# Designs tried in a protein design run: designed miniproteins, single chains, continued (5). Part 49

Each design is a single chain, and the fold is of that chain. pLDDT is the mean over its residues in the fold that is shown.

## One batch from the design tools (miniprotein)

Design m17678
Fold by ESMFold2-Fast:
Structure m17678 (fold): chain A 81 residues (1-81)
Amino acid sequence: SEEELREKIEEVLRETEKKVRELVEQGDFDGAEKELLRALAEVLKLISQIKDEEVKKEVEEEVNRRFREMGREIREAQEKL
């Protein structure tokens, strides 16, 4: 169902945010970037299963916002080196 897909996407996003933060704290910026790419591929597969066009748009906007934020955290931490 759409709700199950949204829940799975939210879980992937939360797990990815935690993993990226941990990797950034360790100074593993390459690992953080690889985790973003892995998670993006997984989330895009889940989004492709959403049949409701309005739900799909809302989810895509939220996903794009959260990946943008994670990418910003990586860049800002790397710039402090």
Scores: mean pLDDT 86

Design m17679
Fold by ESMFold2-Fast:
Parts: structure tokens; sequence; C-alpha cells
Structure m17679 (fold): chain A 55 residues (1-55)
């Protein structure tokens, strides 16, 4: 759906923001740093899906 596409775009934008905050590209982050970014992005993504389900 267009709503899911928007949420995916938001998740990608957050990942890019976290990459900028880290000061280096995602691929150059340690595995632990990559896992932390992934968990944060997934938590935000899942929260947005729950908001849609609650509407």
Amino acid sequence: SSAEEAIIAEARALAAELERAAGKPFEDLSQDEQDAVFRRVMAAYMARLRELDAA
C-alpha cells in the first residue's frame, strides 16, 4: 500500500540520518554499530505499523 511505501521511505531516511550522525557510511560501521542502527530503524518501522493497525 502507499502507506507501507511511505513508512519504508521513512525507515530509509532514518537509516541515512543515523549514518550521517555516525560520520561514516553504514558499510564502514562495526557489526555492533550496524546491529544498533538496524534495531533502531526496525523499532521505528514496527511502531509506525502499529499506529496504522490502531487507526
Scores: mean pLDDT 78

Design m17680
Fold by ESMFold2-Fast:
Structure m17680 (fold): chain A 72 residues (1-72)
Amino acid sequence: DEERRRRRERAIRELQRLMSEYNNTDDPEKREELVEQMRRLAAEEGRELEISTVTDAAGNEVTQLRLSDRPP
């Protein structure tokens, strides 16, 4: 159980890394590849990739990625 929790945390961190590369890339083809990598990572963990936006202190919208469990 703790191992799964840590694995999910690592997956979230890796997803954040991919999201950072996504935001730093102006190439639409690379953006698609990064999204595919994020989806594969989520699927590998038996989770669903959830994308949401939040507002930071400066009023800017920031994209957040999360993994959620989906029942059968």
Scores: mean pLDDT 69

Design m17681
Fold by ESMFold2-Fast:
Structure m17681 (fold): chain A 64 residues (1-64)
Amino acid sequence: PDVDLHIESEELGKSFEGGVKKLGEEKAKAIASANAQGAAQAVAKSLGGDKGTLTVNAAGVELT
């Protein structure tokens, strides 16, 4: 079933930003550096393309 992408992408963006601050810059940079192309593309796709979810917590981050 289709859902409103506007709500999904906005929620994902805020969740990612807040989670990055909680998780710490070190982990955020490590993920970006190690998977710069993959991570950036996956995040961009989730936010602007296909719908998806991004979960960030103190233990780590996962995109599904």
Scores: mean pLDDT 52

Design m17682
Fold by ESMFold2-Fast:
Structure m17682 (fold): chain A 70 residues (1-70)
Amino acid sequence: GSMLEELAKEIGRVGKMSEEETKKLIEAIKNKDLETLERIIVRAVVTNNLSDEEIKKLEELFKKIEELVK
């Protein structure tokens, strides 16, 4: 739904992800594949050298998606 796409875009923005990575993120969310979603986020944290504030924001967004897909 629209809400899940908005959350995915926000994760991509905060995680400094490419358009290709953001598309993979949206597909993982649509498939309720939380393992793949978590893997994509962890990779972005390491690869894009995210700040503690950005990491906390990603944790909050992940939690919102987890609650919506349960």
Scores: mean pLDDT 83

Design m17683
Fold by ESMFold2-Fast:
Structure m17683 (fold): chain A 96 residues (1-96)
Amino acid sequence: KKERVEIANKVRELAEQGARQAIELAPEMADDVDEALLRILQTISDFLQGKLSTEEARQRISQTLDELARRARAAGHDELAAYIDQLRDQILSILS
């Protein structure tokens, strides 16, 4: 569907911009942020290929970002964790 390409492009752009901002907030978590970004990009690739429904893509991205936010809080990066929670809500709104 044309709509899947538009959704995928918006999520990819937001995730890439979000990863850059997250690394600026906590450079010491760059590896965790990069791993989360790669997982989100793979999820969107699978969504584009019809391997995942919209709901499945939402669940996988939500789990990835919730785990990243949890790790950020555990490491004392509360500002990063709050930013990741906002990013999750923005991405999930696109996947509605």
Scores: mean pLDDT 88

Design m17684
Fold by ESMFold2-Fast:
Structure m17684 (fold): chain A 65 residues (1-65)
Amino acid sequence: SMMEELERAKRALEELSKRTGLKLELEGDTIIVYVKDMDLSSIGDLLRAIGLGIELGYSVKLKYI
């Protein structure tokens, strides 16, 4: 169900956030990755966020803050 998919997505984002230190949010069908420091947005962490988005069927967007 949509609610079960949302709960799964929230848990996956929480796990990824803890592993990478990235700030992540869900907005509709999109995962928002917040970038404050270019050193924290390493290629590996960005690829993990993109991979998670593909796996969950979400789009991925970067936002600089």
Scores: mean pLDDT 73

Design m17685
Fold by ESMFold2-Fast:
Structure m17685 (fold): chain A 79 residues (1-79)
Amino acid sequence: KLVADINITGNPEFIATVEQFNRGLAVRQVSVEGEAGETESFVRLNDSEPVRVRSPEELAEALTEIISRARPGDVITIE
């Protein structure tokens, strides 16, 4: 079971998608900040190349990919 830290900044509409991933995973921390007027967000693992997402479906795909590569102590940022 993966333990990771997830930070969410910006688009609150994507929060529900992130919450669904928490049901199967041991998420150490979820931080939510800000309110975005934009329709897109960026997801990154630590300081890796960010992935641009424009919908909850794209966010779910990006999170699935990133979580499969994440290790305990890693940070996933959504902004």
Scores: mean pLDDT 58

Design m17686
Fold by ESMFold2-Fast:
Order: structure tokens, then C-alpha cells, then sequence
Structure m17686 (fold): chain A 90 residues (1-90)
């Protein structure tokens, strides 16, 4: 993957991830508090797994910086989505 292809892929992935998180957070507001907590737990499991993969890529130092930064921003957005889902469960 060229650096330019990596940047384009990162931008597309970030846009899709943002749209999915927004839709997921909105949908979560229609769930029961128990279902919202289950959804938050599943998202936390996914975030932990993705963080482990990001750390492995960082150790390899082969991933383009743009992809790595986009992945970090996506993980941060996902953590905020978990907090919003849990807040909605109040």
C-alpha cells in the first residue's frame, strides 16, 4: 500500500466509522438499560482487541503514520460512544 493509498483508505475508514458510531449511539437510546449496558460491554471488548492490534502495528513500525493516527482517533471516538451509551442507560 502506497502512502497516498493509505491516506485515502484511512479517510474512508474514519468517515464510515464515524457514521456507524453516530448511528449506533442513536439506536442505543431506544434500547432498555440492560441492553444498553450489554452493548457498551461488547464495544469495550472490541476496543480492547483493536488497541492490542494497534500496539502490535506500532511495534512493527511498518504502518503508515496516517493509518495509525486514524486508528487512534477511531478508538477514541468509540470510547466516547461507550460513555454516551452508558449515560443513556440512566
Amino acid sequence: MSPEEARAAAEEAAERARARLEALTAKAKELSPEEQEELARKLEETIERDEALLDADAAASEAPEELRRAAEEALEAARRAVEEIRAAAE
Scores: mean pLDDT 71

Design m17687
Fold by ESMFold2-Fast:
Structure m17687 (fold): chain A 78 residues (1-78)
Amino acid sequence: GEIRGNEPYRGGYTIVVKDEEGNVVAVSRPRKGLDPSARIVLPDAQGNFTVKDVAPGKYTVEILDSGGKKVAERELEA
């Protein structure tokens, strides 16, 4: 499957994509000691991002502020 999202959050924010088991599959910024196998995805100028070659199912997109606090959450299907 493929996840396509659009998030207006940029500088200072981190996008984290998790599978149904809570495993981090993609991030916009690596976090120290976390996400060692996660793909790095950078939203384009319009906020669009794509994560390819993921298993079908539900995914959660979490938006973290510069302090690592979750400020938004969305559910997506792949």
Scores: mean pLDDT 74

Design m17688
Fold by ESMFold2-Fast:
Structure m17688 (fold): chain A 61 residues (1-61)
Amino acid sequence: SDALKKAAERATDEEIEEMIKFVEERMNEAGMSEEVKKEIIEAIRNRDFERALELIKKYSG
């Protein structure tokens, strides 16, 4: 969505790293595989928040 794209463009490197730490902790609690965790983290680092949310929804529920 346009809102997610704008949020990604506005996020600082510090905010991205904070987001990665939060998401990684949740993924570890959910028992996600290393392969899935890497894919989600890569999406966040690439500022592809739509892809990251889609993957989290698919693998955490």
Scores: mean pLDDT 79

Design m17689
Fold by ESMFold2-Fast:
Structure m17689 (fold): chain A 88 residues (1-88)
Amino acid sequence: SELEEKKKEALSLNNEGNALQLLGKYDEALEKYQQALEIYQSIGDKNGEAASLSGIANVLEAQGKLDEAAEYRQKALEIYKQLAQERA
């Protein structure tokens, strides 16, 4: 299905972002995470959205952008809290 194909594409982009971050290619990693984020948002995948936001936060932290990283982490945390409340 189109939904499953989009989800696989976004997961692949997140994995590419992770690999690029480990290589210190921070700008390229941010680009991949941002692409994954846009796909997850378009399909309403809140778990994927939060994971992509966490990836962006990790790169920003590695770049020493601690305040910006904290903002992205807070966005991811809000999504995870909402998901936890829906499952209770």
Scores: mean pLDDT 89

Design m17690
Fold by ESMFold2-Fast:
Structure m17690 (fold): chain A 87 residues (1-87)
Amino acid sequence: DEVEELVKYWLQTVFGLDEKTADEVIEAYKKGDKERLQEILNKAGALSDELKSKEKAAELMEKIVEFAKALVNPNREERLKQREKLS
């Protein structure tokens, strides 16, 4: 899934998570398991205050997924506009 690959890439490059931890974070988010999400981030040594709170971690993941969906949108014009906005 291109959306999951992009989110995984951002978790690794922006937040400094390894690939396995990024996969576990995505899986916990998809299940809506806030407790598991916090557990994984604590175990991995969360690199930002945004990822340490259950509520902020879930909100941040929601925004990351929405940005990834926008970038992977099959409408090429909308994808180009989103890339320009994120620049």
Scores: mean pLDDT 66

Design m17691
Fold by ESMFold2-Fast:
Structure m17691 (fold): chain A 95 residues (1-95)
Amino acid sequence: SVEEKRARIEELRERARELEERIKEAEKLPKDEQRKKLEEELEELDRLGAEATRLEAEMFADPSTPLELRREAVLVEAEITSLRMLVLERLKELE
């Protein structure tokens, strides 16, 4: 249903927010611990990104999916991608 698809987008967005908060908290840790935490968060972001990509593909394959909802799926995927790039840049700075 449309409601189920909207709930899936909301869940992805909430998981992304939780990851963003964990990344911010990791900044308070010593360099070695921060690196380990960011590597763990990167793995979780890769999994989350794959889920977002699959959801977007499902929505675009279903012509009954409202355009609004398809746009939201694209935005969530972009948010996850941006967060992943932030983590990669921070890991590079910790080298």
Scores: mean pLDDT 86

Design m17692
Fold by ESMFold2-Fast:
Structure m17692 (fold): chain A 86 residues (1-86)
Amino acid sequence: GAERAEKAVEAAKKLAQELLDNIGKQGNAEVLSVEAEVEKDGDKAVLTIKAVVKIDGKTYEVTIELTLEVDDEGRIVIVDRKVEVK
């Protein structure tokens, strides 16, 4: 129900913050921009991460979309993944 959706959104926001913190600490790429957004989709959360990174003089746009559910034990379950690089 709505309570599970809210818990999924909270879990997705925590995952987004953890991923953003880790990107800032990995010194092998120049991060030009990074953004994360979380949407509620029924009883699920959709986390979208968009990053622009420069590696060896080339610029890449990376979009990662994760669909997350939270189980009865509060564990994050990733039920769908999509990655696009251009």
Scores: mean pLDDT 75

Design m17693
Fold by ESMFold2-Fast:
Structure m17693 (fold): chain A 91 residues (1-91)
Amino acid sequence: SFEERLEAAYERALAAKNTEELQAALQEMYDLLMEELGVEPSVENHDAFVKEATEIAKKLAKENPDMPLVDIVAEAFYEAARRRIEEARRS
């Protein structure tokens, strides 16, 4: 399912050993979201998604100051993707 594939990408982000592996996992989460929504990837859609994930990450960092950066970023992208799917399914 989409949820299983998204969770797998999230786990890859958490297991990332370097910035390249992290970026690849985050990109996979975005690509999976676009595929599930039936939306063509675009710079505008990508920028909007990253902006939302960044705001979630800022909140997580403030609430969890000892949380590793990789975990903050991975969780923020996962939550951004989940929120967008939930909103689309309610519409």
Scores: mean pLDDT 84

Design m17694
Fold by ESMFold2-Fast:
Structure m17694 (fold): chain A 77 residues (1-77)
Amino acid sequence: SQLQEWLAQGHRVLDSLRPFLGEERTEEYKARLEELIQQALEALKRGDLEAAQQHLEEFAQVLSDAVREAAERERAA
């Protein structure tokens, strides 16, 4: 599905940030992305498009947060 493709892409982005985030933080972000995609899929199955949109917006925000944290850690090194 499209959402599973988004999750796979999100995992690839997080894996590229692993040198800066470290293993534990990378896995925490991955778990959060998986949770959000699962919630979006459940919302779509119920026809709740507003809830699905909110979870996908949170997914994008989590990826943005991971990039910002990685950049901050790189600058602090």
Scores: mean pLDDT 88

Design m17695
Fold by ESMFold2-Fast:
Structure m17695 (fold): chain A 76 residues (1-76)
Amino acid sequence: SVAESAIEQLEKAVKALREGNQEEADTWLALAEISLAVLDPNDPVKPLLQKAIDAVRAGNLEEAEKYIEEAKKKLS
């Protein structure tokens, strides 16, 4: 699903940032933003994924991981 793709892309962006790979992180973050843009506005994971993207942009990786895990729980 698009939501699962966005989660995977965000997890890869966070991993790249933790490894110091800004270029790879920027690529995955851009893909996650595209995935989020096509998600149904009523999808309950959309606001969690938006918060995760915002946290990644702010360099708050622990907060990003929290929102990613909350989004994963919504899909379980």
Scores: mean pLDDT 85

Design m17696
Fold by ESMFold2-Fast:
Structure m17696 (fold): chain A 76 residues (1-76)
Amino acid sequence: MSEIEKKLKKIYSEVLGKEPVPLDADFFSLGGDGGKLKVLKKKIEETFNVKIPVSDESVVRNITSAKEFIEKQLKK
């Protein structure tokens, strides 16, 4: 299991207040809302030193999407 995946699982579970969080589960289907989405984006940005576009919810919709985004950002 990658360090990115491990850290993302922790962030998603803390923001949602739920465990386990499946990799492909939709954030909103797990009880996420606009407020929690903002907290999620901020925690990911601070943890991985990346910037997520304010209007782009697809990046963080599930753990798999967030992991792919972070991996692309860290390759540069």
Scores: mean pLDDT 78

Design m17697
Fold by ESMFold2-Fast:
Structure m17697 (fold): chain A 83 residues (1-83)
Amino acid sequence: MEEAIREALAEIEAVPEEEFRRALEEAAREYGPEAVREIAERLRGLARKIEEAAPDNPAARAAAARLRERARLAEEVAERAEE
């Protein structure tokens, strides 16, 4: 799981917020807002795993916070797609 977590985190953080938002908007159009909510849940799950693996590491807490911010963005995109 360590390698998969590190790889997923690097891939997510490498994508600028604007590009990430556009990818989520495209996913919402193709698969519906529930698909984007599923992405948000997976991002929150990854954040939780990072915090649990290194609870006393400030870098891990910061990475988890960034993932939760990305999950919040995904929820906002899903809500807007329902309009």
Scores: mean pLDDT 76

Design m17698
Fold by ESMFold2-Fast:
Structure m17698 (fold): chain A 64 residues (1-64)
Amino acid sequence: MSPEEQERLARELTEEGIARLNAGAPLEDVIRAIVDRVRAAGLPPDVAAALATRVAKEVLDYAS
C-alpha cells in the first residue's frame, strides 16, 4: 500500500468514525471498527499500529 493509499484510508476511517459518533454509536465500537479495518488492510504490523493509533486519536479528540 502506497503512502497516498494509507493517507486516503486514514481520512476515510476518521470521517466514518466521526459520522458514527454523531449517529450515536458507542466510542468503544467505533475504535474497535477502526482497529479491525486497519488489520484487514494487510499492512505491516508497525505501519498498521501507527495508522490505527493516529485515526483513533483523531476520533477520540473529536469525542472529547
Scores: mean pLDDT 82

Design m17699
Fold by ESMFold2-Fast:
Structure m17699 (fold): chain A 95 residues (1-95)
Amino acid sequence: SLVEEARDAAEAAIGSVKKADEYAEQGKTNLAASYLTAAGIHAAIVMYLAHLDPRVRPVALELAEELEKIADQSKNPEVAEWIRRLAERVREAAA
């Protein structure tokens, strides 16, 4: 189902932002950027599926809330801000 596909993409987005934050803390800027890019791609899948099927909107909302939580816990201001901007776009797709 599109809901199951959206949940898989949401989990991938969450995993990717967590790895990006870890690599940023290590000063591995290119790896952090790569994982932030991957997070953006997976989040875009969730946003597109939410556009196709309103039943996916709760998945997009849950993803936005988890991304906001990760950003709030991040020690890297640049990564946190990038994740917050992604969360805002995902939240708009949930409306």
Scores: mean pLDDT 92

Design m17700
Fold by ESMFold2-Fast:
Structure m17700 (fold): chain A 63 residues (1-63)
Amino acid sequence: AEAVERLKAAARHLYFDEGYSPEEVAKAVRLAADALGLTDEQVREAIRESLPPEVADAVIEAL
């Protein structure tokens, strides 16, 4: 729900606006997901829905 949408917005901002690498996005996303109480499944789904497929796969591998 709202927490998942916040994670999607954060991932998009870090990658597209801040120029974070997939590894840097993965580190930031882990910290945010822990704070938001999201499951690993919710995190992977959020990343796949927010970033291009190739980038999403790299971020998920780095998680």
Scores: mean pLDDT 83

Design m17701
Fold by ESMFold2-Fast:
Structure m17701 (fold): chain A 65 residues (1-65)
Amino acid sequence: SIEEYVLEVLKESEEPLSPLEILEKIREKYPEVKFTPDEVVEALEKLEKEGKVVRNEDGTYALAE
């Protein structure tokens, strides 16, 4: 699922990432995968609700503990 790609990118990053930065990293690693910015945002909102990611005040996201 798109959620698994989002979690993988966040796990490999040393820094919190914006939704667009997450999308760019997914595209770089998996060029055959076609997600929209809106789909990445929807995945992040779902993961945040599940307690798997946290949203920072600057609009970036990171893995939850």
Scores: mean pLDDT 82

Design m17702
Fold by ESMFold2-Fast:
Structure m17702 (fold): chain A 64 residues (1-64)
Amino acid sequence: SVYMDQLIEQIYYDTGLKLSKKEVEDILKALKKEFGDKDPLSWSSDENKKRTELVNKLLKKIAK
């Protein structure tokens, strides 16, 4: 999906990590569990910051 491709590119830009499709799907599932089905275009700067912090926390678990 376009969203998955954009998330992979954003993570690569921010961290240098190339994630597998399954790793991206696991991150998206965790985000959906925490934030629900809220439209990303409606998210505030603070909500985007919390999302970035959760993604970074999950990436640290994957990198181990």
Scores: mean pLDDT 68

Design m17703
Fold by ESMFold2-Fast:
Structure m17703 (fold): chain A 83 residues (1-83)
Amino acid sequence: DFEEELKKLEKEYLAILGEGPIGGELAKLLALEEAKKKYPEKKEELEEKEKEVRERFREIMEEILERAFERSPELKRLAEALE
């Protein structure tokens, strides 16, 4: 069952990345990428799911960055300094 394997892969990646909102969505993206290799017959369905997860991940990252920069201008300066 490809859905069971997808959930298993998500759990494996989540254990590595941690259970934060960033780690959760990133684990889903990594699981979908690996599932596409294991289930090429499900590629279209998995690509649609990946697009949705990638969109949610982008939205979450934008919200986190906006909130962080609103709360602390020092965080914005730190991010710029790491470039």
Scores: mean pLDDT 74

Design m17704
Fold by ESMFold2-Fast:
Structure m17704 (fold): chain A 92 residues (1-92)
Amino acid sequence: SGAEEMQKLREEIEKDEELTKKIEEAARELVELILKGELSKEKAIEILQKYLGLSRENAEAIIDGTSKDKKLQGIAALLQSEIAKLVKEKEE
């Protein structure tokens, strides 16, 4: 199933502690903008470039879910998981 594949890709990224910390920092800033109603695609791209050092093309591919690169798919999966967790914690 797609969920099991995405879990495995996420678990590979989680082995990189420095990358995981950067993804968590990006997720926190994205969530703050979501809660303020200020998140745009451009701001999301800028945040991914700032924290993860991604090119504009790779950041946009993560946002649009269009990347065929397994590492970028793993980053996207972990980022989505962290955003969902933080949003849930803030809405309680």
Scores: mean pLDDT 83

Design m17705
Fold by ESMFold2-Fast:
Structure m17705 (fold): chain A 106 residues (1-106)
Amino acid sequence: MEAAEAAERAGEAAIEAARESGRSGGKGTSVSAAGAAGAGALAGGEIARRTGTPESAREAGRSAEGAARTARLAAESSGSERAKEAARRAEEAAREARRAAEEFAR
């Protein structure tokens, strides 16, 4: 439950970071990667929400970490403060998703 919600927040924040980075002249490959990873985190969260297993929660946590990493790279490539704020939110949500997945596996 909590891992799914956190992964979805990480995905949304990564997509926002990608959009803001793209508007600010960010590197196209980094913007595309952040958008794709963000979509992956959303999907991972959805799967975890529907299945409710420790395995799906762990997968959601991993996808959230990927989204946060790519969001940071996109934000750094653009220099946009709005993109950096979105990337920070993605990183916080990814940490929450990871912790929740570890706790759910107990």
Scores: mean pLDDT 87

Design m17706
Fold by ESMFold2-Fast:
Structure m17706 (fold): chain A 81 residues (1-81)
Amino acid sequence: MSFSLSFSVDDKEKTVTGKIYDENGNLLHSFTVKVKGPLTEEEKRRAMGVVGEAASAVIHGLQQGDPESGLKRANEIIESY
């Protein structure tokens, strides 16, 4: 099964959103984090990194047949940021 990940940055809300899609373009999950500190390119990249790590945990859970464990790990990653 193929997955894709997209990122979007909302400068007004100071948020970074990652969305996970299946091979048919169906949205499986989304994560939104508020950028910490000033809205610089460095801080945006940090937020994107955290969202990407969380998305990887979800994808890994789906691949292992344990989506609940993957989502739990993803939420821990987001909450620790």
Scores: mean pLDDT 82

Design m17707
Fold by ESMFold2-Fast:
Structure m17707 (fold): chain A 83 residues (1-83)
Amino acid sequence: MELAERMAEAVAAGDTEKVRELSEEIAKKIKESSPEEALQLGVEVGRAVAEALRTASPEAQAEALESLGKLADVLKENVEKEA
């Protein structure tokens, strides 16, 4: 929950560097998590970022969407590895 909230705050603030940093932290946590925990974290991050995108700058929106794409790839790898 805290990582999703921090990611949303960074997106809303337009802090693209912090968005990338938090994306890397989230990716690491996904890799360390079970598939169920990874999916739960992915859903929480996706929802929080979607809310923040409503008020974000175009630059922050672009960075957030790119980061979400990379996180989705990491999530897919984690789920497939355990299947």
Scores: mean pLDDT 79

Design m17708
Fold by ESMFold2-Fast:
Structure m17708 (fold): chain A 107 residues (1-107)
Amino acid sequence: MILTGEDLKEEVQKLANEAVERIKKETGIDVKITVHVVDENKSPLQILMDSYPLQVKEKPKGIIIVLDSDYSFDSTKVPGGQKGLYVIGKSKLSVETLEKIIRDILE
């Protein structure tokens, strides 16, 4: 089943909440993760231009951007970006992938 828009946003939030709960049970750390789903009308370049770190002075911890698109730009880390800002394509979205990102944010 192909998820897009609001359905994808709900699924991503559900998976992120599960990953956060798994990390909390394992480490005792309550991780705050913000998830953004970007519609198919935004390119990876626009995401990089519009988002942190270009506009925010403080380094974000736990921002994950999910691309609702067929773009080949699938990365668990923003190119040239700061630790704590990640981008992934929906095709690579899983609890396991989100756990790996959260663990990297925590060190």
Scores: mean pLDDT 60

Design m17709
Fold by ESMFold2-Fast:
Formats: sequence, C-alpha cells, structure tokens
Structure m17709 (fold): chain A 78 residues (1-78)
Amino acid sequence: MGMMKQLLERSHRLRADIRAGRLSADARAALKAGEQAIIDNKFDEVQAMIDRISTRYPDIAAYLRVQMLTRESAKAAT
C-alpha cells in the first residue's frame, strides 16, 4: 500500500467532515492556520505545525502534508 494514498484518503475524508460540519472548533482553527501558512509559502512553519498537531489531529496533519507536497510539485512543473 502507498503511504501517499492513505494521506490523500485522509485528506479527502477531512474535507468531507468540514463540509458536513463535523470538525471541532480547535480542529478548524488548526486547519485554517496551516492553510494560511501554505498560502504564505511558509513551508517550514507548516512542517512545525504538522509536528505539533500530528498526534491530536492526524487527518489535518495528513491534509497539510498533501497540500504542501502539491504546491512544491506545482512549483517544479514547467
């Protein structure tokens, strides 16, 4: 099994939970802060946040990793 496949599945599930309103306020705050850091291209701050939240919010950590990798990949694309 591909680890990346699992990260993508967790990311997709997180998005579905957000749309359904199933996330706690703390989880939403962590997600929003991580997304803002990605928008600002602060990938070192994103990594620090992932390390901080991975135990408590593994689905959010997985989502942020996927977003960071996607932006790095897009930046490398011609």
Scores: mean pLDDT 74

Design m17710
Fold by ESMFold2-Fast:
Structure m17710 (fold): chain A 82 residues (1-82)
Amino acid sequence: MEERIEETIKKMKEMGFEEKSLEELREIREEVLKKEAEGITLSEEEQLEVAERMARIILEGTKDEKIREIVREELEKLRELK
């Protein structure tokens, strides 16, 4: 999970997101990294909660309609995998 969050941060930086949004994503990454370092495997529900938190930060941090649409579509796909 931590690795996927790191990849997301890199992509968001390449797309020109504000540092504030990137810092909020890094905070989520640090929370996940701490749990993984303690030997805790995130459940599918916990992974979905992390993904929803990240998506909210991305949606709040961008006015780009294309990025907003992609993020919404990815969230719906994650919810359908229940």
Scores: mean pLDDT 73

Design m17711
Fold by ESMFold2-Fast:
Structure m17711 (fold): chain A 73 residues (1-73)
Amino acid sequence: SMEEAQAALAAAKAALEAGRYEEAVRHAERALALFEELGDKSGAAVARRVLAGAYRALGRDDEAAAYEAAATA
C-alpha cells in the first residue's frame, strides 16, 4: 500500500540520518519495491536516491552510481 511505502521510505531516511546505513538500505529497498508495485515512479525515484546515498556512505560506489542513474531515468 502507499501507506506502507511511505512508512518504509521514512524509516530509510531516519536510518540514513542516524548513520545506520545497512538499515537505511533495507528500508529503502522495501520502499522501492512497494512504490514499483504501486506504479509510483516519483516515489520509486526518491527511494533510489536514498539507496544511492546509503551505498555511497558504505563505500559501495558502483551500487550508488547505479541507483543514481536509475533515479533519473
Scores: mean pLDDT 87

Design m17712
Fold by ESMFold2-Fast:
Structure m17712 (fold): chain A 68 residues (1-68)
Amino acid sequence: MKSLTELLTELARLMETASPEQQAAILEFIRRYVERSQATLGLSDEEAQRVLEEIKEEIEKFIAEIKS
């Protein structure tokens, strides 16, 4: 499984390559996703890593949809 550090690095790189409009959309998406996850349950470190991996996958999908 990817480490927390690797996932954060990948998220940072995705943000660097995004346009200002894409960055704003990504930040809004992340905020909603985090709020949803936190509202459901308290997160352990392992669960936080899993959530970040899911966020990365959803961001990649979201960027692909915007480009389409």
Scores: mean pLDDT 64

Design m17713
Fold by ESMFold2-Fast:
Structure m17713 (fold): chain A 94 residues (1-94)
Amino acid sequence: MLSAEELGEIVRKAVLEEASEHAEEAAATALSSTVLALDGRLDDARYIAEHAPTELARLVAEAVLKNAEKLQKLSREEAEKEVRKIARKAEEEA
């Protein structure tokens, strides 16, 4: 099982690679939301998602928050593929 820090870094890297604009803001927001959610701080994770600086950051944070526990149970390679898919979908919807 991936640690909160390992999943957070996978999320950050995928967002930076897939996002065309505001990638750094989206990556930072998604990383923070992921780590807080896996640490059991769900209210703080939700607060970060709801107050995200961009629509892209909000969509990525919400999607990762919803799937954090599932993603943590995947292999590193599978988690990287799923997170990249989430980031790409969020970019299309933003």
Scores: mean pLDDT 76

